# Designed miniproteins, single chains: the designs that were tried, part 31

Each design is a single chain, and the fold is of that chain. pLDDT is the mean over its residues in the fold that is shown.

## One batch from the design tools (miniprotein)

Design m1057
Fold by ESMFold2-Fast:
Structure m1057 (fold): chain A 70 residues (1-70)
Amino acid sequence: MDEKIREIVELIVEKVKEGASVAEAVMAGIDKAHELGGVPIDVVEIAKRAAEGASEEELIKEAIERARKL
């Protein structure tokens, strides 16, 4: 699970850094989560925070901790 969350967050952050819109980053994250068999991850929040300058490692840590509480 943690590795799948990391992969999705890394993809979202990479898309944002490449100049993708938040909507494009969200779509990429949703597609990846679906490909990986359904991952409990808030791709919208991650994409928004990445666009606001949050670090990749902070986003990965927060996503994993949130998934563990579900």
Scores: mean pLDDT 80

Design m1058
Fold by ESMFold2-Fast:
Structure m1058 (fold): chain A 87 residues (1-87)
Amino acid sequence: TVRQQIDDLLRQTEEQLFKVVNDKSLSAKEQRLEILRIIDEFSDQFQKLLAEAEKQYSKEQVKQMENDALTKVTGLLMEALSLAEQR
């Protein structure tokens, strides 16, 4: 389902972000650039999933899915950036 695809995308994004912040071979600048790249890729894939969701779900349900996913990814981004700044 589109809901499972959104959840899978969020899990993959979290895994990628934590992999970057735990990579001690990367400088703080390199970690920040990689974090931004991962978030840009998330945004592109997420917009495609929202377009698919509009075909299967009500406008209210799609809006709720968008708000929930954006809240989660914003939290992940802020955590990753905070961890990168500690280097």
Scores: mean pLDDT 85

Design m1059
Fold by ESMFold2-Fast:
Structure m1059 (fold): chain A 61 residues (1-61)
Amino acid sequence: MKYDQNFVAALLSKRYNISKEKAKENAQTVLQADPQKAEFYLNTLAEEYKDDLDQILKEYE
């Protein structure tokens, strides 16, 4: 699955209760990390927040 910066930022914002700006900075770091570990982590978070993802993503348009 291809994760864009806004999707990753949305997940990180919910997980760590951080600002949109901080979440976008952290998203860049996560996307540049070890691809295999990053994919596993992001898939786990996406599954955890699957029911809320549509609402979360609206905040990052």
Scores: mean pLDDT 70

Design m1060
Fold by ESMFold2-Fast:
Structure m1060 (fold): chain A 89 residues (1-89)
Amino acid sequence: MEEEIKKLLEEAKKKREEAEKYFEKARELTKKALEQKTLEEMLRLIGESLRYTGEGTGYLLEARRAEERAKELEKKKKEEEERRRRLEE
């Protein structure tokens, strides 16, 4: 369980880092959209920015799920440790 918990936390960390990269790309596209001279080009960049925001949000949700799984495993580990402590005085 210890190795599984560590793996889930590392996965969550990597997914949060990936989400930040997507959010940074979304911010850059939004800034570029504001610099456009035509409404068509501005809307195209905003649409692309929204896509990157969606991808980043997806990674954040996956990170949160991995963190919640790690918390559940940590809880089970503590419960097992308490049981063993009661059996070995």
Scores: mean pLDDT 82

Design m1061
Fold by ESMFold2-Fast:
Structure m1061 (fold): chain A 66 residues (1-66)
Amino acid sequence: SDLEKLLKEALEKSDSLKEAEQIVKNKLLTPVIKKLEEEGVDPQSLIEEIERKSKQIDEEIKKILE
């Protein structure tokens, strides 16, 4: 999957799994955040949506690493 490829590339460029996870999250969340900001979503709803998607990314990374 695209996520697995992104994680492998991030792991090669990072000193830790946590750093690699952050790189993957930034790459995947940046376009989502930009779109929500352009749509005028309020800050609280923006935070909640980011947290939801961040958690989904964490769970998918965990499945890939199993």
Scores: mean pLDDT 79

Design m1062
Fold by ESMFold2-Fast:
Structure m1062 (fold): chain A 80 residues (1-80)
Amino acid sequence: SPELERLKKRAEEEFEKADTNGDGKISKEEFVNYYVSKAPDEVARKVAEYHAEKLFEKADTDGDGYISKEEFIEYYVKYG
């Protein structure tokens, strides 16, 4: 559907924002920083940090300590 294609494109754009090292994968630190950067205030930043750590555990399906572009897109489409 057009909505799914748009969500996938948004996920790719967000992946590029989170992948600060440009290595094609997102580390736990990059993932946490990505969510923290979206928080509007100090309390929201602390909540975002906690949630990002839990979300990373769910998105890292391989358990290798990194989120691939494919894993990120799938996760974003389901929950973003």
Scores: mean pLDDT 76

Design m1063
Fold by ESMFold2-Fast:
Structure m1063 (fold): chain A 90 residues (1-90)
Amino acid sequence: ATATVRLTATSETEVTVTLVSATAPVTVTYTLDESKDLVTITVTDNTTGAVRTATVGKPEVGETLDVTLELVSDEEIKELIEEEAKKMLE
């Protein structure tokens, strides 16, 4: 599943994160680290329980930044491991 969130800096110490689109029901949480000007966004897929975390730079006050996160299930992780194992055998 995929989720796109929009970050808007309303002040030097405040950001707003809004869900723009998602292909599955998701829960979005975020934390601002004021000392590093970094925003950590956590998206949880409510159907699979998959969790994706992204850390991005805080946008300038009045600017907007869109972030797209891809959510992978345990099944998709297994398929990726098998694909990498096949590449290592070649």
Scores: mean pLDDT 73

Design m1064
Fold by ESMFold2-Fast:
Structure m1064 (fold): chain A 91 residues (1-91)
Amino acid sequence: SLLELLSPEFAALLRRIREEVLALSETHSDEEVIERYLELLRRLFEELGLSPELQEEFFENLFKSNEAALEAWLRVLREAGETELVAAIEA
């Protein structure tokens, strides 16, 4: 899977976010799940030491289009040093 190309630390953080989002989706509205997902992503990006500018660009582009969302994710992955996953997605 694509998650196997992530560093163990990044993969563990994304698994925790996915696990919490899936648990919430069983009992909460789509709006509440999205809000919690965005909160968890902000915490993840802070823990990874991503710049405030990169974080702002990510959240600005996340809901513009599928293409903009993908490019925003690729930019975060590149900055986090997840080069193997980026190469696989761009191939």
Scores: mean pLDDT 77

Design m1065
Fold by ESMFold2-Fast:
Structure m1065 (fold): chain A 54 residues (1-54)
Amino acid sequence: SEKERQLAIALASRTVLESELDFAKKYDIPIPADERAAIDAQLAELRARIAELS
């Protein structure tokens, strides 16, 4: 269903962003504050969407 497809995409997008943050932390790669805020906002939107679709 479209709902299941949207959930799968949202879960995959969350995993990609979380993996990028984990990679930056592991290798001490600095993330600009504005870029980090944008990533955190996008993750919040994805988590809200996942909760709605679950």
Scores: mean pLDDT 87

Design m1066
Fold by ESMFold2-Fast:
Structure m1066 (fold): chain A 107 residues (1-107)
Amino acid sequence: SLTGEELLLLGQVHAHLALEALDAGDVATARAHLEKAAYYFWQAAQLFPEDSTGRKLALNELARVQQALAALDAGDVAGARALLAQPAPLTPQPIDPSSLTKPAKPA
C-alpha cells in the first residue's frame, strides 16, 4: 500500500528521530528508530527499479543507517550521531548492494 517514495520518507523520519534520541541520551530508542529506518529503506529499494535514482538513494540511506547501528553496537555513540547528523548526499553514491545486510522486520 505504500510507495517506494513514501517508504523512503518514512525511513528518513525514523533516522531523524534516532538522532534526536541520541541527543537526549536514549540509545535504546535511537536503536529502535534506526532498525525501523533500515527496514523502510530496504523496502523502498525493493520497490524502485534497479537502476533508478530512488533505489540508489534508498541503498545509500540504508548503508548510512546500518553503519550507525554498527557504531552503536560497538559503543560508539558519538560516531553514530555524526553519521546521522550528516545530510544525505544530493546525488546517489556508488554502493555495492551485496555489502548491505537485509534488515529484520522491526517489532
Scores: mean pLDDT 82

Design m1067
Fold by ESMFold2-Fast:
Structure m1067 (fold): chain A 71 residues (1-71)
Amino acid sequence: SNLAKELTIYLNKVDLKSLIEKVKDPKLRDALRVLSQAQNELERMVLVWAIEQEDPETAKKLLEYLKKVLS
């Protein structure tokens, strides 16, 4: 998925721990906490894919949030 690929790229540019403390949306916070548990790049890609399959709207909102934080 193009969404999962782009989301993975943006996640590599941010401090997940800092974002978890600042994010106001509880669904985005939960998604970031799940992603922060990944031990390597492959696990992170699998978790991103799983989040998109279960809740594509949350995956889309997370991508928009990351774009806003990096602007």
Scores: mean pLDDT 84

Design m1068
Fold by ESMFold2-Fast:
Structure m1068 (fold): chain A 85 residues (1-85)
Amino acid sequence: SDSQIRQLQVQFTQLQIRDFNLRDDYSRGNISLEEYIKKLEEILKQVQQLLDQMQQQNAPQDFIQLVQTHLDGLQDEIKQLKELL
């Protein structure tokens, strides 16, 4: 439904804001690399859950593709960061 899709869009926006704030915290030295990776993995899990909900609700394919691209990018970032440990 339109209301459910709108709620999913709001959830994605909130996850993007959380990712931005987390990157800002790390760049300022407010959190360690280990804590940064841990919190990115928490965001990754929530993006995966959102993508599953989007597919179940038959969200527009363009929106699914946008979130999938974000998920793939986040997975790649976590992989690269773990190589620094």
Scores: mean pLDDT 89

Design m1069
Fold by ESMFold2-Fast:
Structure m1069 (fold): chain A 75 residues (1-75)
Amino acid sequence: SVLEERARATQERLKALLEANRDTKSRKEIAIEAGDILIEALREAIAAVEQSDPEMAAQLREQLAKLEEQKKKIE
């Protein structure tokens, strides 16, 4: 599905972030950047499914809100 392909792409971006920055950035800095990647991916996923699967879009919006709160706590 489109969501599964997007999830895989997001996972690859997160892995690349970790590999590129593990020796040069703190865990906190990596967590904030990973949060930004996940937030962007969720926003794009919501836009992709909101007309075809409104229930999934609602679930993704709840996940987005939780991630935004967690990022604010880490910052």
Scores: mean pLDDT 80

Design m1070
Fold by ESMFold2-Fast:
Structure m1070 (fold): chain A 82 residues (1-82)
Amino acid sequence: GPAENAEAGGEGVAELAREKDGEGARAAAIALGDAVTSGKSNKELVEAARKALERALEAAEENGVEEGAEGAREALKLVESL
């Protein structure tokens, strides 16, 4: 469902961060945030996306991927505004 898709999206960002693809991680994080805001937003989807992005941010910070961390923080601010 939508929450599972958001979780998978966050794992994709985390994987790109582990591979040190900063540009890819940033783009994927922002795309996840945009998908949540432009799609049919519901409380479960928003909460799943927030948790997925928090995990992606942690992975980016642990791997020193600054662009990925920046993208995840930007997407989190957007999702938290919903």
Scores: mean pLDDT 79

Design m1071
Fold by ESMFold2-Fast:
Structure m1071 (fold): chain A 68 residues (1-68)
Amino acid sequence: DKEEALTDLVNGVKEVLKGNEEEASSLLKKGLSKLSTDEITAAISAVVKGLQTKNLEEAESELKKALK
């Protein structure tokens, strides 16, 4: 489900920002596995943008926009 994917991806970004790469990788893979190919591309772009700003709220906002 897109809502579960969003939750996993947001938590993955949060773990990246904390430096927990192993947990982040697991959560990001789990979130992406619930999406179609087009949604995966949009979600990856949103995650990258969120990580560049180092702001979890921005990452969540971008992911919500990408997964509509």
Scores: mean pLDDT 80

Design m1072
Fold by ESMFold2-Fast:
Structure m1072 (fold): chain A 71 residues (1-71)
Amino acid sequence: SSDELVEQGQRLYRQGDYDGAAEQARRALEIDPNSLRAQGLLGASLLQAGRGEESKEPLRKASQLSQQRAS
């Protein structure tokens, strides 16, 4: 499931495997493109991997999804 992939990605992120975490987040987004958790994990992982330009769209989507939930 999308949640299981996010959990795997979070474990990789804690281990410092930011590229692996980003890959699991992308797989989660193939299942659920509106996953706030997966968009946030992808953005954070790309930032930590030094891929700041690639992080911008996932972080924007996470912000948008968070605002929709808060409204």
Scores: mean pLDDT 84

Design m1073
Fold by ESMFold2-Fast:
Structure m1073 (fold): chain A 113 residues (1-113)
Amino acid sequence: KIYEELKEKLERAKELAEKGLELAEEGKYGEALKYAQEAERLLREAREKLEEYRDELSEEEVEELEEKLREVEEKIREVREKVREGRSDVIDFSTESLLKAGEVADEIIEERK
């Protein structure tokens, strides 16, 4: 029964991470991070329970759960990386563009004075 419970928890975490990735691909970074955070919470709970009940599980069940755990961790990582890349590109471009636009605006204002 613990195997089924952990499997369901990891499957739910995977679904949340996949939804987070979809949202990140749409540029909805704040929402994507919320889904990633919830997936991380479920992953942490599943990891803690796996360690607690490891002796009650077969070697094959442990392997399957550890594989699912790694899969979910990788998906969460992809969501966070996608958000970081998208936000970094926007922030870096916006910061440089605003600094350059400010300098040009100041030159125009000084020429008019």
Scores: mean pLDDT 76

Design m1074
Fold by ESMFold2-Fast:
Formats: C-alpha cells, sequence, structure tokens
Structure m1074 (fold): chain A 64 residues (1-64)
C-alpha cells in the first residue's frame, strides 16, 4: 500500500540519518522528526495496520 511504502521510506531515511548523526542531540532530533512524520502518516492513513507502526517504533527504540 502507499502508506506501507512511505513508512518503509521513512524508516530507511531514519537509519541513514541516525548513522550520520554525530552527537546525542542530533540523534534525538532524528528520532523526534521521524516520530512526527510517522504520526502524520498515520493521521493521513488511519487504516494502516497498527502492527507495522509498532514494529517501526520498536526498531527506533532498539537503535537508540
Amino acid sequence: SPAEEELRRLMQEFRERLSKARTEEEKQQVVRDTLQRISELVRRHPDMPQELVDKAIGEMERLM
């Protein structure tokens, strides 16, 4: 689905930005920005499976 494809792109961008972040402040900014984008995606696509959102957030928590 378009929402699932956009979520996959957001997570790929998150991993790339996180790998380039040099300070804790930059890492926290990447996390905040990504969470905001995921929230906006869910708002636009309320039928998106919650399991996919939970999996993405879980991955972010593991990489922090």
Scores: mean pLDDT 84

Design m1075
Fold by ESMFold2-Fast:
Structure m1075 (fold): chain A 58 residues (1-58)
Amino acid sequence: MSAEEAAKAAEEAALKAGLGPAGARSVGGMTRQAVLEGVDGEEAAKRAEEGARKGAER
């Protein structure tokens, strides 16, 4: 999975979890950076989705 694909998946997950567009874009950017730093793209996207869900619970 590419860094851009992981970023898009994370951004969409954040939007579905109820984050606004600016928040979702920030999550996507952080996910892209994590992949560039050596995190697997699918794992980085999964972590972002889980973080967005936990944020929505609070």
Scores: mean pLDDT 76

Design m1076
Fold by ESMFold2-Fast:
Structure m1076 (fold): chain A 89 residues (1-89)
Amino acid sequence: VVKSIELFAPKNPSDPAVARVEASDENTTVHLHLVDVDTGRLLASGSGGYKEVITIEVALPGRESVTLRLEASTPGQPVVAEKELRAEA
């Protein structure tokens, strides 16, 4: 299962957004999806296991502002945690 989920927005358009997650179970693989909420587009994805801090960096779309949602799930289960924040590009 997902232990923690964090999403950091850049203050500068040239800097990437950073997503981080940690799993709480040594038998669990966590899958990450970073989504642009306004368009529904998947911007980045990744995965990792227990005691691993999974970090994803992604360049923001060339827009003045972006709303990001980080979704985390385990195999065979729906999204277990999400976090939204607004970033200005």
Scores: mean pLDDT 67

Design m1077
Fold by ESMFold2-Fast:
Structure m1077 (fold): chain A 93 residues (1-93)
Amino acid sequence: SMMDLLRQQQQGDRYVRLARRYLDLAERHIQLAQQDPSNVDIHLQNGLDYIGSAVGYARSAMRLRPTRTMGQRLLDRADDLRRRALNLRRQHQ
């Protein structure tokens, strides 16, 4: 029903906002890892932890019909950021 879709949209929008916020924090920490060699391990670990949080919210958004496509796009962004963080960790080691 339209009311069920509205409730799912509102809940999905909250998940999308949280996932985006955590992905933005993850990207910031990946940037900090590049700029601050003395603290690269801490920044990369923080970035990976934020990606984990974002994946949880993105998966929740993807399970709701109105935000399924956006949830998938956020999962794709999380995967890209995870690959960047792991590549940087390998280069630093």
Scores: mean pLDDT 90

Design m1078
Fold by ESMFold2-Fast:
Structure m1078 (fold): chain A 70 residues (1-70)
Amino acid sequence: SREELRKIGIEVMREFVREQTGEEPPEDESEMLDKLMEVLDTLSDDEAVEAMREMSRRILEKIKELEEKR
């Protein structure tokens, strides 16, 4: 479902923020997204693109797991 896809995206973004800051990101989705944008803003354009690609790869892997459980 779209809700499950949303949850996967949020989990991956939370992992990324946690890895980059060493701190637990906010529980609120909007605040977490703001924190993600702050982290990405500290990176170069190339580093930010690579970070987005890595997060996208993690999301895709989790989506495949969901499809296999169908």
Scores: mean pLDDT 79

Design m1079
Fold by ESMFold2-Fast:
Structure m1079 (fold): chain A 82 residues (1-82)
Amino acid sequence: SGAEKAKRDQLINQAIDQINALFAKLKKNPNDKDTQLKMQLLQLSVSYLRKGDYATAEKLLKTAEEDIKTQEEELKKIKEER
């Protein structure tokens, strides 16, 4: 539906804006593990949103707000599931 497409596009645009902000942070501090992991999770969430997999995208967006350990565990799972 048009409403679902609009919501998806809004979520994608919000994630891209966050990725750009995190990339600017990472340029100033390349060893910031939390920023690196958040950026990877947000990039993956955009990929899943584009595929219409909202459940995986929402999980990744939520995980980006969690601690480093939780972020690393989720990224490992996604890489293994492919």
Scores: mean pLDDT 81

Design m1080
Fold by ESMFold2-Fast:
Structure m1080 (fold): chain A 99 residues (1-99)
Amino acid sequence: KLLELAKKYSPSEEFIPAVLVWITAAETLGVDPSKLTREQLHDIALAALGGSLEDLLKTKEVDPKAAEKIISKLKDSGLRIMAASSGTSVEEVREKLEK
């Protein structure tokens, strides 16, 4: 089930395991991964990287504007962590995720 979605969103077979992690993060947040765009899936993955899973789950208990602000901050943190660990810029990370 999740494996088939990972195949759909993966550019090649070697990326399936990484995409499965992203899809699992989306499902844990209560979002149907089959209805997500590639961009939305990457956003959720970055938010999960930038904070704890518990912090993301707490967004369900607040109003939509507060939740969006929290998610936006976590996404920014996730992008910076990815850029720092890969030795690249935030812009390069965004370009790679769009491909």
Scores: mean pLDDT 61

Design m1081
Fold by ESMFold2-Fast:
Structure m1081 (fold): chain A 108 residues (1-108)
Amino acid sequence: SRENRLKNALESLEVSLKQLPGLTDRLIKAMEQNNVREESVQRAALLATVSEVLFAMDVAGLPKSLQDEVIQQLTAIMNAKTVAELREQMAKLQDIVARAIEEVRKKL
């Protein structure tokens, strides 16, 4: 049913949002340690998490404009060259995912 799709999308988005602070901390630690291998692993984990977010947003029928914000924010994170920039861009991604959660809740 539509309601079950929205509930499943909501749960998926909430799980993803909960994972983002830990991903941020691991990415920052890898960058500070100049651990290129670990940074690559954590960036791959971020890509997987963002893919799950985008899939959940699409299943929930959220606007393309909001999905485009997630994609643009992922690009900003991938282009971040400093720990400070990475922290700022990861916080912005968390804000977009939180807004997506609110939009799904409004549809329930």
Scores: mean pLDDT 92

Design m1082
Fold by ESMFold2-Fast:
Structure m1082 (fold): chain A 80 residues (1-80)
Amino acid sequence: MLSEEERRERVERALRAARELFEEGGARAVTQRAIAERAGVSRSTVSAFFNAQVPGFERESLELTSEIGIELIEEAVAKL
């Protein structure tokens, strides 16, 4: 199992990556794949974390970033 410190570092990297992606390309650029690639973490880490902060993001990530969920993604990024 990952240590609490290692888990915290991965979460912080994912949130920072999401914020950077949002600043560069807007909400549509903030996808689980893009966050994972930029942060250097697994997609499952991104999914687990964002689903906890933005309910449904894991399941509806594509729709959330381009449609109804934009506001939820912006709120999650703003908490960075």
Scores: mean pLDDT 60

Design m1083
Fold by ESMFold2-Fast:
Structure m1083 (fold): chain A 79 residues (1-79)
Amino acid sequence: DEKKMNELMNEVLTKVLEKASEIPDLEVREKLLKETTERVMEIQREYYFNKLSFEEVTEKLEEVLAEMEKKIEEALKEM
């Protein structure tokens, strides 16, 4: 269902933007945003190429968000 995928992607990308805004260093913020959005888009492509189920996409996106939070915590400790 394309609608469910679009809703999930919008939710995840919104969370990514909100989380990245917590980083005061613009260079670090932009790098993390680029890396995270590229990974999210790769997962979406694997779904459309029938390599991942919707359930597997949801699980992988949750892992991406968790990894992003860890990277933000590490970046903030170095600032």
Scores: mean pLDDT 83

Design m1084
Fold by ESMFold2-Fast:
Structure m1084 (fold): chain A 83 residues (1-83)
Amino acid sequence: RQQLLQQLDELIELAKDYPELKEMAERLRAAAEAADPSLVPEVREIAEEAIRLAEKAIKEKDSEKALLAVSLAYLAEQVLELL
């Protein structure tokens, strides 16, 4: 749990130039901190949006944005296991 929150804090800092990814990472961190099963639908939506952003970034050839979006999707899956 503490390691997951630290990874989310690092992702938020790395995503500072990508407002959509930063906002999604901040929402995901809040869900991980709350550890409330009622947040499962929101976390699933974040994971799906992160995958869509990654696909868009790949098409736009933005490798940094794609990597950050994939990282967000991975961390969303880890949060789902915590809830």
Scores: mean pLDDT 83

Design m1085
Fold by ESMFold2-Fast:
Structure m1085 (fold): chain A 89 residues (1-89)
Amino acid sequence: MREEAQRLVAEAQEAAAAGDFEAAREALRRALLLQAREEAEETGLDLELLERLAELSAEALVARLKGDEERAARLAERARELEEELRRA
C-alpha cells in the first residue's frame, strides 16, 4: 500500500501541474484514504474519522492549489476539528 499511496501523490502533483484539479483531487483522496486505512490498522484509531479527515485534507490541498484560499481555510479548519476529536477519543 505504501508504494501505491506514493504513486497516487505523484499522480496528483502531475495533474495539478497540468491544471487538471479534478484528477488531482481524486488521486489525493485515494492516496490519503490508503494512508488513513494503514494508520487505523497500526494505531486502532477510528477509521471513519480518519477517512473523513483524509477527504477534507485532499479537498483543502486542491483548493489551495487552485488559489481558493477561503475554501481551503474552511476545509483546513474542519480537518483540525476532526484531528482534535481523534486525539480525545
Scores: mean pLDDT 79

Design m1086
Fold by ESMFold2-Fast:
Structure m1086 (fold): chain A 77 residues (1-77)
Amino acid sequence: MPLFERLIDELVRLLGELFPERFNEEAQERLREELRKEYESLKTIEEQIGFLLRLIGDIISLELVLEGRSTLETVFP
C-alpha cells in the first residue's frame, strides 16, 4: 500500500479504538474516504508532505492517549 493509505488506515483504526461510539465501522469508512480524497486533491509535493506530517502527528498523539487509557483501565476496572 502507498504510505498515505497506511497512515490514513492507522489514524482511523486508532480513532475507532479510542472512540468506538463516534467512529463505528461506517464512520471509519467515511473518514478513510474523506482523507483519501483530500490527499488526492493536493497538487504540490509541499502540500502532500504537510498532510502526511499532520497524519503522523495525529497518529502519535492518539497512540499515546490509547497507551494512557489502557493504563487507566487497568487501575479503574
Scores: mean pLDDT 77

Design m1087
Fold by ESMFold2-Fast:
Formats: sequence, C-alpha cells, structure tokens
Structure m1087 (fold): chain A 88 residues (1-88)
Amino acid sequence: MAEIEARLRELNEEALRLGARARAAIAAGDYAAAAEELRRVADLLREMARLAAESGRPDGEEVAAALRAQAEQYRARAEELAALAAAQ
C-alpha cells in the first residue's frame, strides 16, 4: 500500500506539472508542444489508474475508472491540438 500511495503521489505531481506546461504552450500558440504534454498527462493518468486498481483499496476500481475516463479526455484534447498544429 505505502509504495503504491507514494507512486500515485509522484505521478499526480508530474501530471500537474505537465498540465501547467500544456496550458502555457496553448497560451503561446504552440499547439504541437501542448499536444505532446497532454499525451504525457494521459499516459500518467493510465498508469495511475493501473496502480489504483492494484492498490487493494475498497474504492480502487472506482478511482481507476475515473482516471481512465480522464486519460481518454486528455488524449482526445491532445489529438485536437495536434490537428491544429498540423493545420498551421
């Protein structure tokens, strides 16, 4: 448990940093950089979902499902931004 909880905290902190970078890139009009950062967030959220499911916590599967849904939303946004970058 403690090892999984520590790893989830690390991944969440990294996801927050990448999200902030993506927002800065969007503000700068750098859609290619923003798309890459959001893809990385989606990957981290999927890893967090896997760890949450493996955690043995009573809410682990519910948390994992929510994280997977968030990852899909971030992936979709990244694809939209990549399309905008390709159109530039």
Scores: mean pLDDT 86

Design m1088
Fold by ESMFold2-Fast:
Structure m1088 (fold): chain A 86 residues (1-86)
Amino acid sequence: EELKRKADELHKQGKFDEAAKYYLQYAVELARQGKVDEAIEAIDRAGTAYGDAGDFTKGVALHLLAVGLKIERDPELVRETAERAL
């Protein structure tokens, strides 16, 4: 909750790179709790934030990874993916 709120606030302020990092930290926390769908959504939000920051390569990569994670639905894989993106 708090990590998501901070990420949303940073995004509103135009601090997209920082927002993306908070979304990824939020995804790690959700994955550790077994909240797979919410964690994948947080990774997608991080991808959007990196795109907004002009890092299109990282943004696209995170969106593609999120698609794969929706197929696998493995909380450990979601956590590892978010951690590697940080």
Scores: mean pLDDT 85

Design m1089
Fold by ESMFold2-Fast:
Structure m1089 (fold): chain A 84 residues (1-84)
Amino acid sequence: MSLEEQIMKFLQEVLKREDELLQLAKDLDMSQSSIEKMKEILDEAKKAVENPQNFSKRQLVEIEMQVGAFVLGIETLQVVQRRS
């Protein structure tokens, strides 16, 4: 019900798709540096889910935004590739 609970639910949903998203990034021929950055962002999300008390509300929102941008980017590229 709290903002923090909503963010954690979103992050948990994305982390459940971690293997799928990483496979999609490779299939979309994303650079190694981009894939490594995405792994770093997902690792930050894991830390936030495991120890939310170590993060401020602002930090949680920033992590959510970064993870969301990564997911949206992958999904957008996947749609573009499927049209080809």
Scores: mean pLDDT 80

Design m1090
Fold by ESMFold2-Fast:
Structure m1090 (fold): chain A 102 residues (1-102)
Amino acid sequence: SLEEVEKRALELALKTKDKELQRIYIGIASIARNTLILYEEGVISEEVAEEIARELEEALRAIERKDYKTAAEHLRRAARLLKEAGLESLAEAAFELAKRLE
């Protein structure tokens, strides 16, 4: 879920000594939180929210494995889902995070 993604990303941000990874984790947490708010406000469907949550969760798992290429791919998929939902600012944020992992 988006709530679990936010929580996990913030936990990882607190544990990392890598400032760039810390910024990426905070960015993922922010995207998850803002997407959750838009879901709760009825702007996006539950199906779209769940798909975005899955891509963000897969990105976090890949970062934990040091598989930054796979993490960037999942962030780009999340960005495309956000863009298709009309959430262009959040999509741009997700694309920028993917770029920082490459």
Scores: mean pLDDT 91

Design m1091
Fold by ESMFold2-Fast:
Structure m1091 (fold): chain A 76 residues (1-76)
Amino acid sequence: EEEILREVAERFGLSVESIRLMVATLEADSPLFARLPFETQALVAAGLLRGLSAREIAELTGLSVGTVRRIRREVG
């Protein structure tokens, strides 16, 4: 878990704490997000923090664009 967070943080120029907080927030608000593997959760969280499009996040994670848009809708 920590290893994945550090790798994603370095890749996106974010802090581990920022990604961890976003993952926790998204898990609380989105049942769909909560079911994803942790590595996928970290990548979605980092992409959202960096303002990436649903298409860019889908390409990064292997999720469908529709799934990424649905997660965004669930979190408000």
Scores: mean pLDDT 83

